# Designed miniproteins, single chains, continued (5), part 11

Each design is a single chain, and the fold is of that chain. pLDDT is the mean over its residues in the fold that is shown.

## One batch from the design tools (miniprotein)

Design m16353
Fold by ESMFold2-Fast:
Formats: C-alpha cells, sequence, structure tokens
Structure m16353 (fold): chain A 83 residues (1-83)
C-alpha cells in the first residue's frame, strides 16, 4: 500500500530528525516530513510520490544526510515495485 510506505518513511525520517544535532540536516528532514505529510493527506499518485521522494532524498544528500536520503530512496524503490 502506497500510503503505508509513505507513513513508514515519514516515521523513520522523523526518528532521525529527533536524533540529529545538525540544525541544517534537521531542517532538511523536517521539510521532507512536511512533503510526505502533504502527499499522504492529498492521496498522491505513485508517480507523484516517487518524484517527491527523489527530490527530498537529493535535498537530504545535498545537506549531508545520507542516512535520511537512504530511507527516502528505499520508500521510492518500494513504490516503484507497486507501480
Amino acid sequence: KLKEILEKARKEVSELANKSKDINQQIAMTLAIIALTVAIKYDASPEEAIRLLERAAQTLKNFGDEEGAKVLEKARDEIRKLA
């Protein structure tokens, strides 16, 4: 289920944000959480969810958060297998 994959990704990124002491990484992760929350609330299509996860993962990588990016990339790959 697409919504379950997005909710799991949001939970995992939220847990990482709570453990992060880097304010820039925490901001980037919080923006990813907001984007995921909007996608869940408005029933994003698989294609929309994949694009959102790819963009969010790239943003996290740009801010040095490789662990958060991997969470989003895993969610993207799970959705691709459903689509």
Scores: mean pLDDT 84

Design m16354
Fold by ESMFold2-Fast:
Structure m16354 (fold): chain A 103 residues (1-103)
Amino acid sequence: SEEERKKQELKIKVIALIMGLDLNNPEDMEKARELAGIAPASPEGAMKLFGISKKTVDKIINIINYIESHSIEELKAASVSELTKIKGVNRKLAEEIKKLLAE
């Protein structure tokens, strides 16, 4: 569905931001796409394959779960303060997520 497509796009872009990747680089965005699929299926596999800490993979999984449990309209309505309640999301990342939702 269009809703699922928008949620998938948002997940990939947020993961790219967490990883310090360039959202305008197709190779970086493909890396973020792979991580979006692997992290919830195999957190340990994601850590090994992408060289990321347990803290980083847990943050990614928490954000994926939050996006999947809300509609795009609910995500757009969420305040920066509400997004910072997601474990591992600081104000800077919450503000970047809001920018992505404003597009």
Scores: mean pLDDT 88

Design m16355
Fold by ESMFold2-Fast:
Structure m16355 (fold): chain A 66 residues (1-66)
Amino acid sequence: SHMENLEKAERAERAGVRGAVLGGREAGLQATADVLIEAGVSQEEADRAAASGRALHAALRKLAEA
């Protein structure tokens, strides 16, 4: 449902913030990508998102809207 997808997107964002605090920017991007994969995003899409913060934000917004 939309609410479940919104919660998944929020969880992915929180994981990224926590990862960044503990391990820096790359760790934060990877933590967000890992949660996106758990939510059903493909590995290839998650890898592209992790390489680009802009693509990561787009993926999070798509998940929140679904």
Scores: mean pLDDT 72

Design m16356
Fold by ESMFold2-Fast:
Structure m16356 (fold): chain A 82 residues (1-82)
Amino acid sequence: SVDELIEELRAESDPVMQKILDEVAARIKKDESLRKKFEELVEEIKHESPGRQKAIFRQWINKEYLLSRMDPEMQARMLKVG
């Protein structure tokens, strides 16, 4: 489940990353668009190894956290990079 994955990543993370995980998890519960992106990511990577799944989730969480803190111009520029 989403909660189990977040809890596992949180246990393996430093205090700064734990706060980022908690913030992104809260946003997934409130933001339908973000939740859909998360569900699509889970479906895409379900055949990957557990270690690779964790690496991809960490990258996705960091990207979504950074995007949430940027103004619209910075968000548009970041999205063009990947």
Scores: mean pLDDT 72

Design m16357
Fold by ESMFold2-Fast:
Structure m16357 (fold): chain A 103 residues (1-103)
Amino acid sequence: GGRELAERGKEAAEEGRRAGEEGKGLEGGRLALEGGQLAEEGAELGRREGDEEAKRLAGEAGKAAIEAALAALKTAETKEGLALAIAGALAGAGALFLAGESL
């Protein structure tokens, strides 16, 4: 369900933030994107099913994905790492929008 997707997204994003803080910008960016995409899917499913808790959890996951993306951007050494981090931030922002939260 949407809640499970949002929870998985938050876990991936939190792992991505740790990776970025440890200087693993590429891995951090990949996990930020994974977390953001799972958060967007969780928010959309929550919207379709009328699950307000799924939307709330997806908003939290989206914020975590943005934080992971910012950590990855500070340590990214390649164009691929930068692209993944930017994509993760955009996916996280999309999750916040779908959850009905402000950026």
Scores: mean pLDDT 87

Design m16358
Fold by ESMFold2-Fast:
Structure m16358 (fold): chain A 74 residues (1-74)
Amino acid sequence: MATDEEIDVAIVQIELAIALNLDRKGHLDGAVELLEKAVERYKDNPAALEEIRAGADKLSPEVRQRVEEAIEKA
């Protein structure tokens, strides 16, 4: 059975896929808002934060920078 931490990582992967689609369609603020909320939600889960950070590498530079700033503040 998956742990709560593993389930959180799976949810983050889904949220990253949504954020990537928003970013590619030019909805940068929507992508940032979605991932900033995910960072706050999973701030006590290092594996989830690492997944968000790794996924942010696939996003536009503007979205990536804002998400990385949110992770550093968590």
Scores: mean pLDDT 82

Design m16359
Fold by ESMFold2-Fast:
Formats: sequence, structure tokens, C-alpha cells
Structure m16359 (fold): chain A 90 residues (1-90)
Amino acid sequence: MEKEGTVEVEVRPDGSVRVKGYVDGKLIGEAEKPNATPEAAGRAVGAVLKYADSAEVRQLADGSLRITAKGTAEQVKKAVEEAKKALDAS
């Protein structure tokens, strides 16, 4: 039985970016960068969207963007890996 995964990305007005991946309700990976460049944040979001089956984008009251992406366990693992790589490279 295929397990479903979820990736949560938060981009804050101060430039901080947080990525969390879950499979079967368990945290499988996370990355946080307090001073991400707009380019690095964009690459991390792009990686999540590239490897996910669906995504929802919400703007929070403080101006933050919250992206919730869903896919298979393998897609979510790949999305988190590539997003972390994008943030670590900046």
C-alpha cells in the first residue's frame, strides 16, 4: 500500500524559510534557513512543486506564504531533499 506524504514550506517576510516533510504522519526531514535569498527560497519552493502531485499556497496575516504540497512517499522524500539542497547552497 502506497504511503502518502506532505511537504510544508513557510516563507516569512524576514527572509526565513522552513521546510518540513512528513510520510505516514512521521517527520522524515526538515530544513530551515533564517536569511535565505529570494533566489534560494524560489528554488526550494520550485523543487517542492516539481516533485509533488498537488500544492496549496496560502498567504498568512503577517505576510508569510505557506505552501502545503502532497504526493507519494518517494515524491515527498525527493522534494524535501532537493529543497534542502537549494537552501544549503545559498
Scores: mean pLDDT 79

Design m16360
Fold by ESMFold2-Fast:
Structure m16360 (fold): chain A 78 residues (1-78)
Amino acid sequence: MSKEERIKRLERGKEQLLAIAEENKLPEEDKKKLEEIADEVIRLERQTKNEEDLKKVYEKEDELLRTYILALSRTAAA
């Protein structure tokens, strides 16, 4: 996968994540935090020059996923 393709996938993933967060009525603070982490993932991917940089992207993606799962577990959807 090219860097451009991966960035497009990440941007779409951010849109989908925020849409699901809205549907599940996550608190505004949680939605803002998820958006900030997602933006950081995209920024890191854009700046990748080597495998070490790519590892930082993966670590930040893991942080985003953990943050999302925890937010969902705390906020029951009606």
Scores: mean pLDDT 80

Design m16361
Fold by ESMFold2-Fast:
Structure m16361 (fold): chain A 92 residues (1-92)
Amino acid sequence: AEAVVEALLELAREGAERLKKAGFSKEARLEILLELRRRAIEFALSQGFSEEDAESIALMVSTYAGLLAEEAPEEIIEHVEQQLREAVEAAL
């Protein structure tokens, strides 16, 4: 479980850095988020998650990336990270 969580968190951190570089470009931000969602789903499915669980995980990954890009309070970021960890453990 931990290796899967770390891979998803790293994917989200990469997405967050791309979102920060895109700035206020709505089109670029949407493309980054759609690619992040697709990559998260593909990764989750490769790890044996159901399609439903993979989509739920992808939503959490995208949320985490957005919060990181917006420099949200640490408590909120830690809360979403914990939710992602619990979802991965429940799905495996």
Scores: mean pLDDT 84

Design m16362
Fold by ESMFold2-Fast:
Formats: structure tokens, C-alpha cells, sequence
Structure m16362 (fold): chain A 91 residues (1-91)
């Protein structure tokens, strides 16, 4: 979980810096970690394709794709650290 959060944080930084090749490399590392955690290969491949599509669109200047990608990475980071959120908003 911490490793997944770290990779997602690094990926977000690469996207913000315009290093889309770095973002793709980190997406491959994330896919490898998900496979190691027992996520089915078909599911990992589908997620990786969706992430690559958003990276490609962001690289082409689609600001909405860039924002969507960053939101998804933030959600993944939060989910990976997920116990602390329960105390911020009880209901």
C-alpha cells in the first residue's frame, strides 16, 4: 500500500512537470505492483490502458485529461492510506 501511494505521488509529479515518459514508466511499475498483489491480469491491463490513454491525451494538451488523471492519482493515494480518512469526516 505505501509503495503504491509513493509510485502514485511520483507519477503525479511527473505529470505536473510535463515528464510524460516518466509518468508512463511509473504506470508500468504500478501495474507490476498490482499484479504482485494478485489483481487479475485482465483488470490490470484495462487500468493500464486507461491510464496510458489519459497520459497520451494530457501530453497532446487535453487539460481535462490531465485533471482527471491527477484526481484519480489523488484518490489512489488516499485509498492506499485509507484508515486516517475515517477520523476527518465521521459521518
Amino acid sequence: MEEVARLAEEMAERVRAGDFDGARRLADELAAKMLAEGVPADVVDRIRRAVYEQIDRAEAGDEMAREVLLVHLSALISASRGSSKVRDIKL
Scores: mean pLDDT 72

Design m16363
Fold by ESMFold2-Fast:
Structure m16363 (fold): chain A 68 residues (1-68)
Amino acid sequence: SKEKLEKAIEEGKKIIDDLIESNKLSEEEVRSKIDEIVERVAEIYELNEEEKEKVKEELEKYIKEKFA
C-alpha cells in the first residue's frame, strides 16, 4: 500500500540520519549501505520489487540532499 511505502521511506531516512549524525559516516560510506537499508525496510513492510526500487530512489535522493 502507499502507506507502507511512505513508512518504509521514513524508516530508511531515519537509519540514514543515524549513520550521518551519530556515526559521522561520509556520503560514500552511507551510499555503500543503501542496498542493505532498502532490503531491511522492504522486509519489515513486505514491499514488492517495484516498491523497493522507489524506496531506493528516494533514499539516494535524500543522501544527496544531506551532503549538499
Scores: mean pLDDT 84

Design m16364
Fold by ESMFold2-Fast:
Structure m16364 (fold): chain A 60 residues (1-60)
Amino acid sequence: SLVDQQRKAQELVAEGKALVDAGASAEEAAQYVLEKGKELGLPESVRKTLAQYIKEYAAK
């Protein structure tokens, strides 16, 4: 469902941010989000959007 997809996306964003906060590079955190998002069954467009968000988060 869309609700389950949104929950998974929110959890994945939190994990990506935690990796960046722990010292992972933008590339490492974004790659994690892409791979984990695929395992979770998130659409490619959603995975790419989340990965881009994590790259922008890491650049601050």
Scores: mean pLDDT 85

Design m16365
Fold by ESMFold2-Fast:
Structure m16365 (fold): chain A 84 residues (1-84)
Amino acid sequence: PLEEELARRQRRIDEHYRTVRRVAEAAKQGTGEKAGESLAEMAALDPETYEDVKEAIDRVAAEHPELRPEFERIKQLLDERKAA
């Protein structure tokens, strides 16, 4: 059913949300470079994961505008890894 597919996608986005938030918090503490690179590498593996991670980043950025510069850096890494 469509509802099951939507719930499955929402769970994937929620999981990415937690990962993105952890990466942003690590970036504020000066340890985010490796975490951001790992997230970008994972997200570049397939188009579906890439889109889900970008949605999670946008959602976290909306909730935590103070972390927006860190999120912009992560998005740049995602685009660079995706293009490579």
Scores: mean pLDDT 69

Design m16366
Fold by ESMFold2-Fast:
Structure m16366 (fold): chain A 85 residues (1-85)
Amino acid sequence: MKLSLEQEVQSLVTMTMFLRLSDEEIRRGIEQIAKEMNVSYEEIREALLKVKEQIKKQYGGTELGDRLLKSADRVLEVIDKMLAE
């Protein structure tokens, strides 16, 4: 069963939080999603913004939500750097 782009991005955010991924590991995760799903980095960025809104809606004001949003912001910083290249 193929995961949606939003589900793949949500998985990357969750792994970034639990495994404390480095910026290089996050970059590789983004490159893998782009290649496997045949999507642009801009499309991954848009999916990430939707994932951030879902996290705010489901876990807003919780410690888990705060940690997930911090990890999502780290993924966003990495993709913004990739888009600037």
Scores: mean pLDDT 85

Design m16367
Fold by ESMFold2-Fast:
Structure m16367 (fold): chain A 67 residues (1-67)
Amino acid sequence: MKISDEEIELAFIDMLYGLAKRAIEQGKTEVAKEIIELLKDIAERSTNPQVRKRAEEAVKELEELLK
């Protein structure tokens, strides 16, 4: 069984999203901002459209939670 790079990247994005959302809920805004920067880097560097789209969607949702 070989896990594809895409599957690994998508799982990583989902993990980062969950961590950032929890950080926001706990008032750890600096931790959430660091994770958002990582997601932005993935969105900018990825050549895979599915990976880029999921990272961009995660960033948008997390930024909406930050007031």
Scores: mean pLDDT 81

Design m16368
Fold by ESMFold2-Fast:
Structure m16368 (fold): chain A 91 residues (1-91)
Amino acid sequence: MEAEEALKAGDDEKAEALAEEVLKTSDDPVELGRAYELLGEIARKKGDDEKAIEYYNKAMKYYEATGNKEEIFKSAEPGVKILEIAVKRVF
């Protein structure tokens, strides 16, 4: 997706804007999950761990809502990132 490509290129502002556009234009739970996961990564890079946790949680819920085995498996990645952020805050 264009938003993911922008993030890989180091253009966090463009990646954020493109991910937000996906949230406005897509009704596909897979695309919505990917957009929220990307927004979580951007928030984490900005040091906003609370916002990152919110976005990862939304991504996980969208992936699980698909009922597709491959997409449900993708929900594990945002979940792991939430746990990593939480552990660093407590310890």
Scores: mean pLDDT 73

Design m16369
Fold by ESMFold2-Fast:
Structure m16369 (fold): chain A 65 residues (1-65)
Amino acid sequence: SKVAELQARAQAYQDAYKGALETAERFEEKGDLRSARTAREVAKEYQALYEKYQKEAEDLAKAAA
C-alpha cells in the first residue's frame, strides 16, 4: 500500500539519521570537528525527511479512514 511505502521510506531515513549521528560522534572523538559538523548537517536533513514521510503516511491513512 502507499501508506506502507511511505512508512518504509520514513524508517529508512530514520536509520540514515542514526548512522549520520554515529558518524558525527566518531569524528568528534577524533577531533575532526569540520567532518563532525558536516555529518550533523546531513543528520538534520535525514530527520526532516523522516518527519515529512511520516506525516505523509499519517495524512494518507486518515484520508483512507
Scores: mean pLDDT 87

Design m16370
Fold by ESMFold2-Fast:
Structure m16370 (fold): chain A 71 residues (1-71)
Amino acid sequence: EREKLKKERKELLKELGEAIRNKDFEKQVEIAKKIAKLALELGTPEEDIKSLRENTPSEEAKEILEEALKK
């Protein structure tokens, strides 16, 4: 279960990278929401979420990731 969630997070990170390269802002927001949800369930490494926020150009996606860090 935890390993499954970690694998999903790793795949979401790859998808986020692709959405960034393709400038697909809607997909970036969708993926950020999924990452934020997993972060709440797994008890987040804050460093990983901060790194993702810095690399994500979508303002909405950045705000979603910031909210996950505050909770």
Scores: mean pLDDT 74

Design m16371
Fold by ESMFold2-Fast:
Structure m16371 (fold): chain A 69 residues (1-69)
Amino acid sequence: MEQKKEELKKKAEEYKDMAESFRNGLRAARIGHLADGTAAHAQRVIANLESLRDEFEKKAEEYKKEAEK
């Protein structure tokens, strides 16, 4: 049982790190969009990064909760 909890904790951290990476990408994309003034493509990239961030944050929470059983 302990080994399974450790694996789940590792997966939670991996997904959390990926979500953090997407959050950092979002920050950079938003700054770039403001600097360049190019609207349509930058907004699409931002929306995609927001979706990926939310998805990976949710997976990280799911694995964390499973590890806490």
Scores: mean pLDDT 75

Design m16372
Fold by ESMFold2-Fast:
Formats: C-alpha cells, structure tokens, sequence
Structure m16372 (fold): chain A 80 residues (1-80)
C-alpha cells in the first residue's frame, strides 16, 4: 500500500546517521504530502521533483532519500 511505502522509506531514512532530524522531518512531510495528494505510490521522478522544492535539506540528504525511494519502488515492481 501507499502507507506501507511511506513507512518503509521513513524507516530506512531514520537509520542513516547522515540525515539530521530536521532533514528527516522535512523529507517525511514532503513524501507523505505527495502520497496524499496523488492518492497512490509516487514515481521516483515525482519524489525527486517534490524534494527539489525543499530549500533546507542538503544535497546528500536529498540524494539518499531518492536512493531509498528507488530501492523501495524496485521491490514493489518485483513483487507485482
């Protein structure tokens, strides 16, 4: 489900010590908001566009979030 996707992405982000709490909250809010607006699991490109709107996160945090999203999306495709 879309909720399971969000939870898995957030769980993986929270394990990475390179992501600050402030960055985790910003990224979490952006992804959750995107999922709620679309009412479906977003594409990698849709997540990248949403995260690019966040001025307060580092390039490293953005790149890590996109990498985690891509990994979770690939798992969903392989299970379909």
Amino acid sequence: SAEDFVQKVLDELSKDPRISLEELLAISGAIYGLVKRLNRIPSKEEVEEELNKLPSISKEARDLAVEIVEKELKKIEEES
Scores: mean pLDDT 82

Design m16373
Fold by ESMFold2-Fast:
Structure m16373 (fold): chain A 60 residues (1-60)
Amino acid sequence: EVIVVEVEVPRSTPLEEAKARAREAGREAAGDRPIASIDTLVLPIPGTDRLRAEAAITLA
């Protein structure tokens, strides 16, 4: 089972901080369920001053 969560942060946010935000949101989405892995992806949102950070959480 895979859960995908997305968060938006300002463009000024460091890449590692954006990834950390997405991982945190992903862990919250998983709740009490054990997590096997988390993959993160950060992309600029075209035409904006924002970044989109995604976390794909694979449950154990």
Scores: mean pLDDT 81

Design m16374
Fold by ESMFold2-Fast:
Structure m16374 (fold): chain A 92 residues (1-92)
Amino acid sequence: MYAEKAEEGAKKAEEYAKKGDSKGAGRYAAEAGNAAVEAGKSGDKEGAEKAAEYAKRAAEYATKAGGSDGVGGAVAAIGGAVEAGLGSGLPA
C-alpha cells in the first residue's frame, strides 16, 4: 500500500536526519510525499490520510536536517500531504 511506502520514507528521513545527512533526509521526505500523492489518487481515503500523516512527519525530519536539500524535500513532502488530503487546505 502507498501508506506503507510513505511510512518507510518517513523512517528513512528520520534516520538520515539523525546522521546529519540533509540530502538523504530531503530525498526520503520527497519519496514520502510522492507516496502520499499516489495514495490520494488511489481512492483509498484511509490510506491517503495515513500517507499524508507520514509525509508530514518526513517533512519535519527533513526540516530538522536543514540545508537546501532538506528544505526542498520538506516542501515536496508537505505538497504530497496536501494532495493526499483531497484539498489545498491542510496545514503543514
Scores: mean pLDDT 77

Design m16375
Fold by ESMFold2-Fast:
Structure m16375 (fold): chain A 100 residues (1-100)
Amino acid sequence: MSKLEQIRLAADILGDAISKMMEATLNKDLEELKKIAEEAKKELKEKVSPEMYKLGAEALDEILKILEEAYKKGLTPEALIEAFEKINEIATKTYNKWLE
């Protein structure tokens, strides 16, 4: 697999995981939220380089913490907006690191 193909695959896995994790959080399903994060880490580990996997796994762990915090705050519009902004920052930073 080329580096560009690995980057596209990693970005697809992370993006899909973010969407599903956000949906699980809105549904108040913390077990599903954790399951999605672990499944995405497993898929990254199997499909991309160890270096790309490490960055993706760190991003997924941070996103999980952000969504758990939003849940603890009662999923208010303010908490959700803050969570979405932080998640977008983490995803963008991770994509930029993978492109290096």
Scores: mean pLDDT 87

Design m16376
Fold by ESMFold2-Fast:
Structure m16376 (fold): chain A 64 residues (1-64)
Amino acid sequence: MAKEIAKKLVESLRERAQTLPDPEARERLIARSDEVLKLIDKGAPVEEVMERIHEAAVELDRAA
């Protein structure tokens, strides 16, 4: 299901965020990942969830 794929993507982003050297960037991206997981549980549209995941991935790559 799309929800399971989205959850796996967020879990992967969260794991990568934990490896960031900057504590502030790490904390922000972990919090953002948790927020996206809450949106998935709340039944937000998959398109919006995927957009949030993409934004987080771009920020993670810039912070790394």
Scores: mean pLDDT 79

Design m16377
Fold by ESMFold2-Fast:
Structure m16377 (fold): chain A 70 residues (1-70)
Amino acid sequence: MAELERQAEELRREYLIYEASAGVNELGAATLKIVGGSQEDIEKMRKRAEENREEAERKREEYKRVLEEL
């Protein structure tokens, strides 16, 4: 029980960090587009945002699974 609660807290922390990273990269891409940044740099930021969202989704799925065991 206590071990599962600790696992849930750790997974929640991790997916929140990935969600935040995705948001920052999305904002970065939007900012670069406004200031006339290179298309290559904009695409890199968008790719990083998608990668972080995918990792957040994976961690969130694990978190939900652990919650179901509580």
Scores: mean pLDDT 82

Design m16378
Fold by ESMFold2-Fast:
Structure m16378 (fold): chain A 81 residues (1-81)
Amino acid sequence: GEEKERERIRELIEEVEKRAREVSRKLEELGRPETARQVRDIERLVVRRIERSSVEEAERILEATERALDSLLEDAERESE
């Protein structure tokens, strides 16, 4: 039903927010506040997109976002001695 789909979208949004917060915190710990800010901006855009998506699209967006955030963190870790 529509309510179950809305609940799933909320869960996916919460997962994006949780992952973005974790990655942003780690980036700040690595001395990369500019990249941490970029992650927060990505979070805002992704959350807005998920709110307007089907559950299937939202799940794909979450997976792509997690990969992108992980990549940003890995790049920052590599650039930090």
Scores: mean pLDDT 86

Design m16379
Fold by ESMFold2-Fast:
Structure m16379 (fold): chain A 65 residues (1-65)
Amino acid sequence: TTHTATITVDGKKFTVTVTSEGDKVKVTVTSESGLTETKVVDSGDTESVLKAINEAIAKLKAKEA
């Protein structure tokens, strides 16, 4: 299953794609400028997925700032 959402942080849009692959979840975050961060976490741990999203956004903001 794949879920896609757009979120706005500090006036910038980020596209978040969460894909379930067996016992793993792949989180891909793309910035408006086209920079991407990908993280893989264990399936069934919502906190790990949310943490991965937040960390990817923070890294993308640091790369663009």
Scores: mean pLDDT 77

Design m16380
Fold by ESMFold2-Fast:
Structure m16380 (fold): chain A 87 residues (1-87)
Amino acid sequence: SNDGILERFQRELYDAVTDYIAGRISLDQFYSRVLALAEEIFALEDDELRFIGEMHIHSAINYLRAQGHDELADAIAEAVAQARKAT
């Protein structure tokens, strides 16, 4: 379902953030996880789901910048740009 896909994406994204902040993964590993999620979202044929997924990504970028995690926010932004080029 739409709710299930978006909930899973949000959970996986924030799990990656939590793992990085806790020192369990590197920035490169964080980037790789986010790139895979962004590519999955941008491969969706449903324009509305893709749009909502993109809004969740932008919310995460804004949240991380507000918390002082500019490096993570930049990694997400770069992954999104890369995923869009692949489409």
Scores: mean pLDDT 82

Design m16381
Fold by ESMFold2-Fast:
Structure m16381 (fold): chain A 65 residues (1-65)
Amino acid sequence: GSSSQVEEIVKVYKSFPQSNREALIKELEKYKNKEVALEALKEILKEETDPVSKEAIKKAIEKIA
């Protein structure tokens, strides 16, 4: 996948209110490029502090890996 696409997804995620982040995680599960989605989810997981969002990210990674 493209590192620039991963960076863009991470930036968009961080710009979203907490309430909208779960919806973005679910959208990444259906993303056309699974490699880009996986790398973005891994990067988001490294910096996420909310326990609910962390769990959603882990489940998304398991679903698409």
Scores: mean pLDDT 79

Design m16382
Fold by ESMFold2-Fast:
Parts: sequence; structure tokens; C-alpha cells
Structure m16382 (fold): chain A 72 residues (1-72)
Amino acid sequence: SMFEEEKKKIEELAEKAKKAAEAGDEFELGVYELALAVYLSVLKRLASKGDEKAKELAEYTDKLLEEIAKLA
């Protein structure tokens, strides 16, 4: 399906971000949060044009970023 590879990359970045947050590695956390924010920005733009799969993945990415923020 569309965005399967992007979803896997987002999940991998989120796992790395969570580990960095738990370890207190502010630099690594910042790098992974920025990468996730870039994906989120692109997905939100596509969702605004009617892409339902992009909307679903954007909402999922937002939830992952909120989880990461709670660990930091």
C-alpha cells in the first residue's frame, strides 16, 4: 500500500528518538525529532489535498512525537 516504506522509516526514527530521550542524548533526540517533523510536514501537506493515507500516517506521526515529548 502507499506509504508502507515511509511508515516503517517513521517507526524506526520514533524508536531511535525514544531511546535517545531515555538516555538523555539531546543531540540524537533533536536529529530524530527533526526527521520526524519533516515527514509530518510533507504528510500534512498531502493530507490537505485529500490523501486519506497521508492523513492517517500524519496523525500516527503526531502521536509518536507526543509520546517522545513525554519521555524528554
Scores: mean pLDDT 87

Design m16383
Fold by ESMFold2-Fast:
Structure m16383 (fold): chain A 82 residues (1-82)
Amino acid sequence: APEYFLNGDFRSGATSFTGRVLRLIGDSLDSPPGSPQQRQIERQMYQTMRDSYDALAKAATGDKKATYAALAEQYARREAQL
């Protein structure tokens, strides 16, 4: 989660986040296109991106706050369309 990068545990946080994203990509590649499993993995990807940008938006100030909030909203909209 982005919160880990703020506490000096940057490498641990980056490893955990990267590992989760790589697992989701692997699961997606192993899933039949258009299957319920594929849709569930896609939802998890959008949720992961939304939560990450939302956390960054809460920690940020000025223009970066608005940019991260907009990205979080974009992924929330994509999830809602599934």
Scores: mean pLDDT 71

Design m16384
Fold by ESMFold2-Fast:
Structure m16384 (fold): chain A 66 residues (1-66)
Amino acid sequence: SEEEVELLVEREALEKIIKEYEEKGDYEKAEIVRHMLENLKEGEKLTLTVTENDKELIEDLEKAIK
């Protein structure tokens, strides 16, 4: 079954994940995270909700903020 999860991330964590995905050649995931970052103003926190199918991205983001 699919479950929605909510994850609070900061701008610097998104920047880190974008670089990691670009280095691995995963440009599709890098583009998704880049779009989130482009809409985030300096000093703001981003809360995102994704499905269970996106757990890999969620886990990567959670690791980046820890």
Scores: mean pLDDT 68

Design m16385
Fold by ESMFold2-Fast:
Structure m16385 (fold): chain A 81 residues (1-81)
Amino acid sequence: SIREELEKERERGVASVEAYAATLSPEARAQVQALLAEWQARVDEILADESLSDEEKRKRFEELERELLGGILRVADAEAA
């Protein structure tokens, strides 16, 4: 099912982001963890939304992943500066 596929992708995403966050300063790590928590909450909303088709759930999931990546890159850029 789409839920099972997106949940597997979420699990891999969480593991990858947490591994990356562990390499950052405590301040940057806290920012990345906050972004991850917000992303997970929004993914839960998409998965719970019975009005969305499987295609719409995947599209919204991918949009949220792009937003998460953008946020993480901004944190990384700020730490490097």
Scores: mean pLDDT 86

Design m16386
Fold by ESMFold2-Fast:
Structure m16386 (fold): chain A 67 residues (1-67)
Amino acid sequence: DRALKEAALALLRTLGASERELAAARLIFVDGLSPREAAERLGISVAFANRARRQGERAVAVVKELA
């Protein structure tokens, strides 16, 4: 659900995620890219993209539990 993913990204922003972290999470969760593809597109490390994915997964789980 796009609305749930957008709510998760809003939660990450509220918790102090950087614009680069939010961009990586958006590419992975909204656009369906792999962490590697997001890393290549943004010029970041795969490790950074994987961290953003894990943060996004936790945010989605929190929003989904509370919805």
Scores: mean pLDDT 82

Design m16387
Fold by ESMFold2-Fast:
Structure m16387 (fold): chain A 84 residues (1-84)
Amino acid sequence: MNDKLVAEAQELIEKAIKYVELAIANIDDPKKAQEYIQLADEYVQRAAELLRQLDEADREKLRPAMEELLKKIQELHKKLEALK
C-alpha cells in the first residue's frame, strides 16, 4: 500500500474536479472555459500516471473521486456541445 501516492492522486483528482466545475461556471466565456479545461486535463493526466503505479486496493479507495470527476466531465461535454 502506497499511502503517499493515494493522497497525491486524490489531490490531483480533486483539483481536476475543481477546474471542470470552473469551466462549467464560465461556459459562457469561451477563453476562460478553455483555460480551465486545459488545467483540468493536465491534472487528469497527472492523476492517471499515479493511478498506474497503484495496486487494485489503493485504486478502489480513489473510485468515488474518479466517478465524481467522470460525471463532471460528462456534464461539461454536454454543455459544450449545446454551444455549437
Scores: mean pLDDT 84

Design m16388
Fold by ESMFold2-Fast:
Structure m16388 (fold): chain A 83 residues (1-83)
Amino acid sequence: MENLKKQIEAAEKNVEFARKKGNLTTEALSYLNLGDIYEQLGDYDKAIEAYRKALELAEKTGNDRLVQIAKEKIERVEAKKAA
């Protein structure tokens, strides 16, 4: 439990760092990582929120691979939430 809370704090700091640097691709990857941690914690609403932010950034950069990854992660978590 403590390890997941520390991972969330570290992931949030990584998102903020990427935002301050203006690197949209790194920011998208940081949001995917934050979403993965929330998914592991069972916080599916926060996981979807983080993945949607990653999707928006991936679309802005034209990174089709990151767009696909973010969409697949959203669909997976939505399926888990519905079950």
Scores: mean pLDDT 84

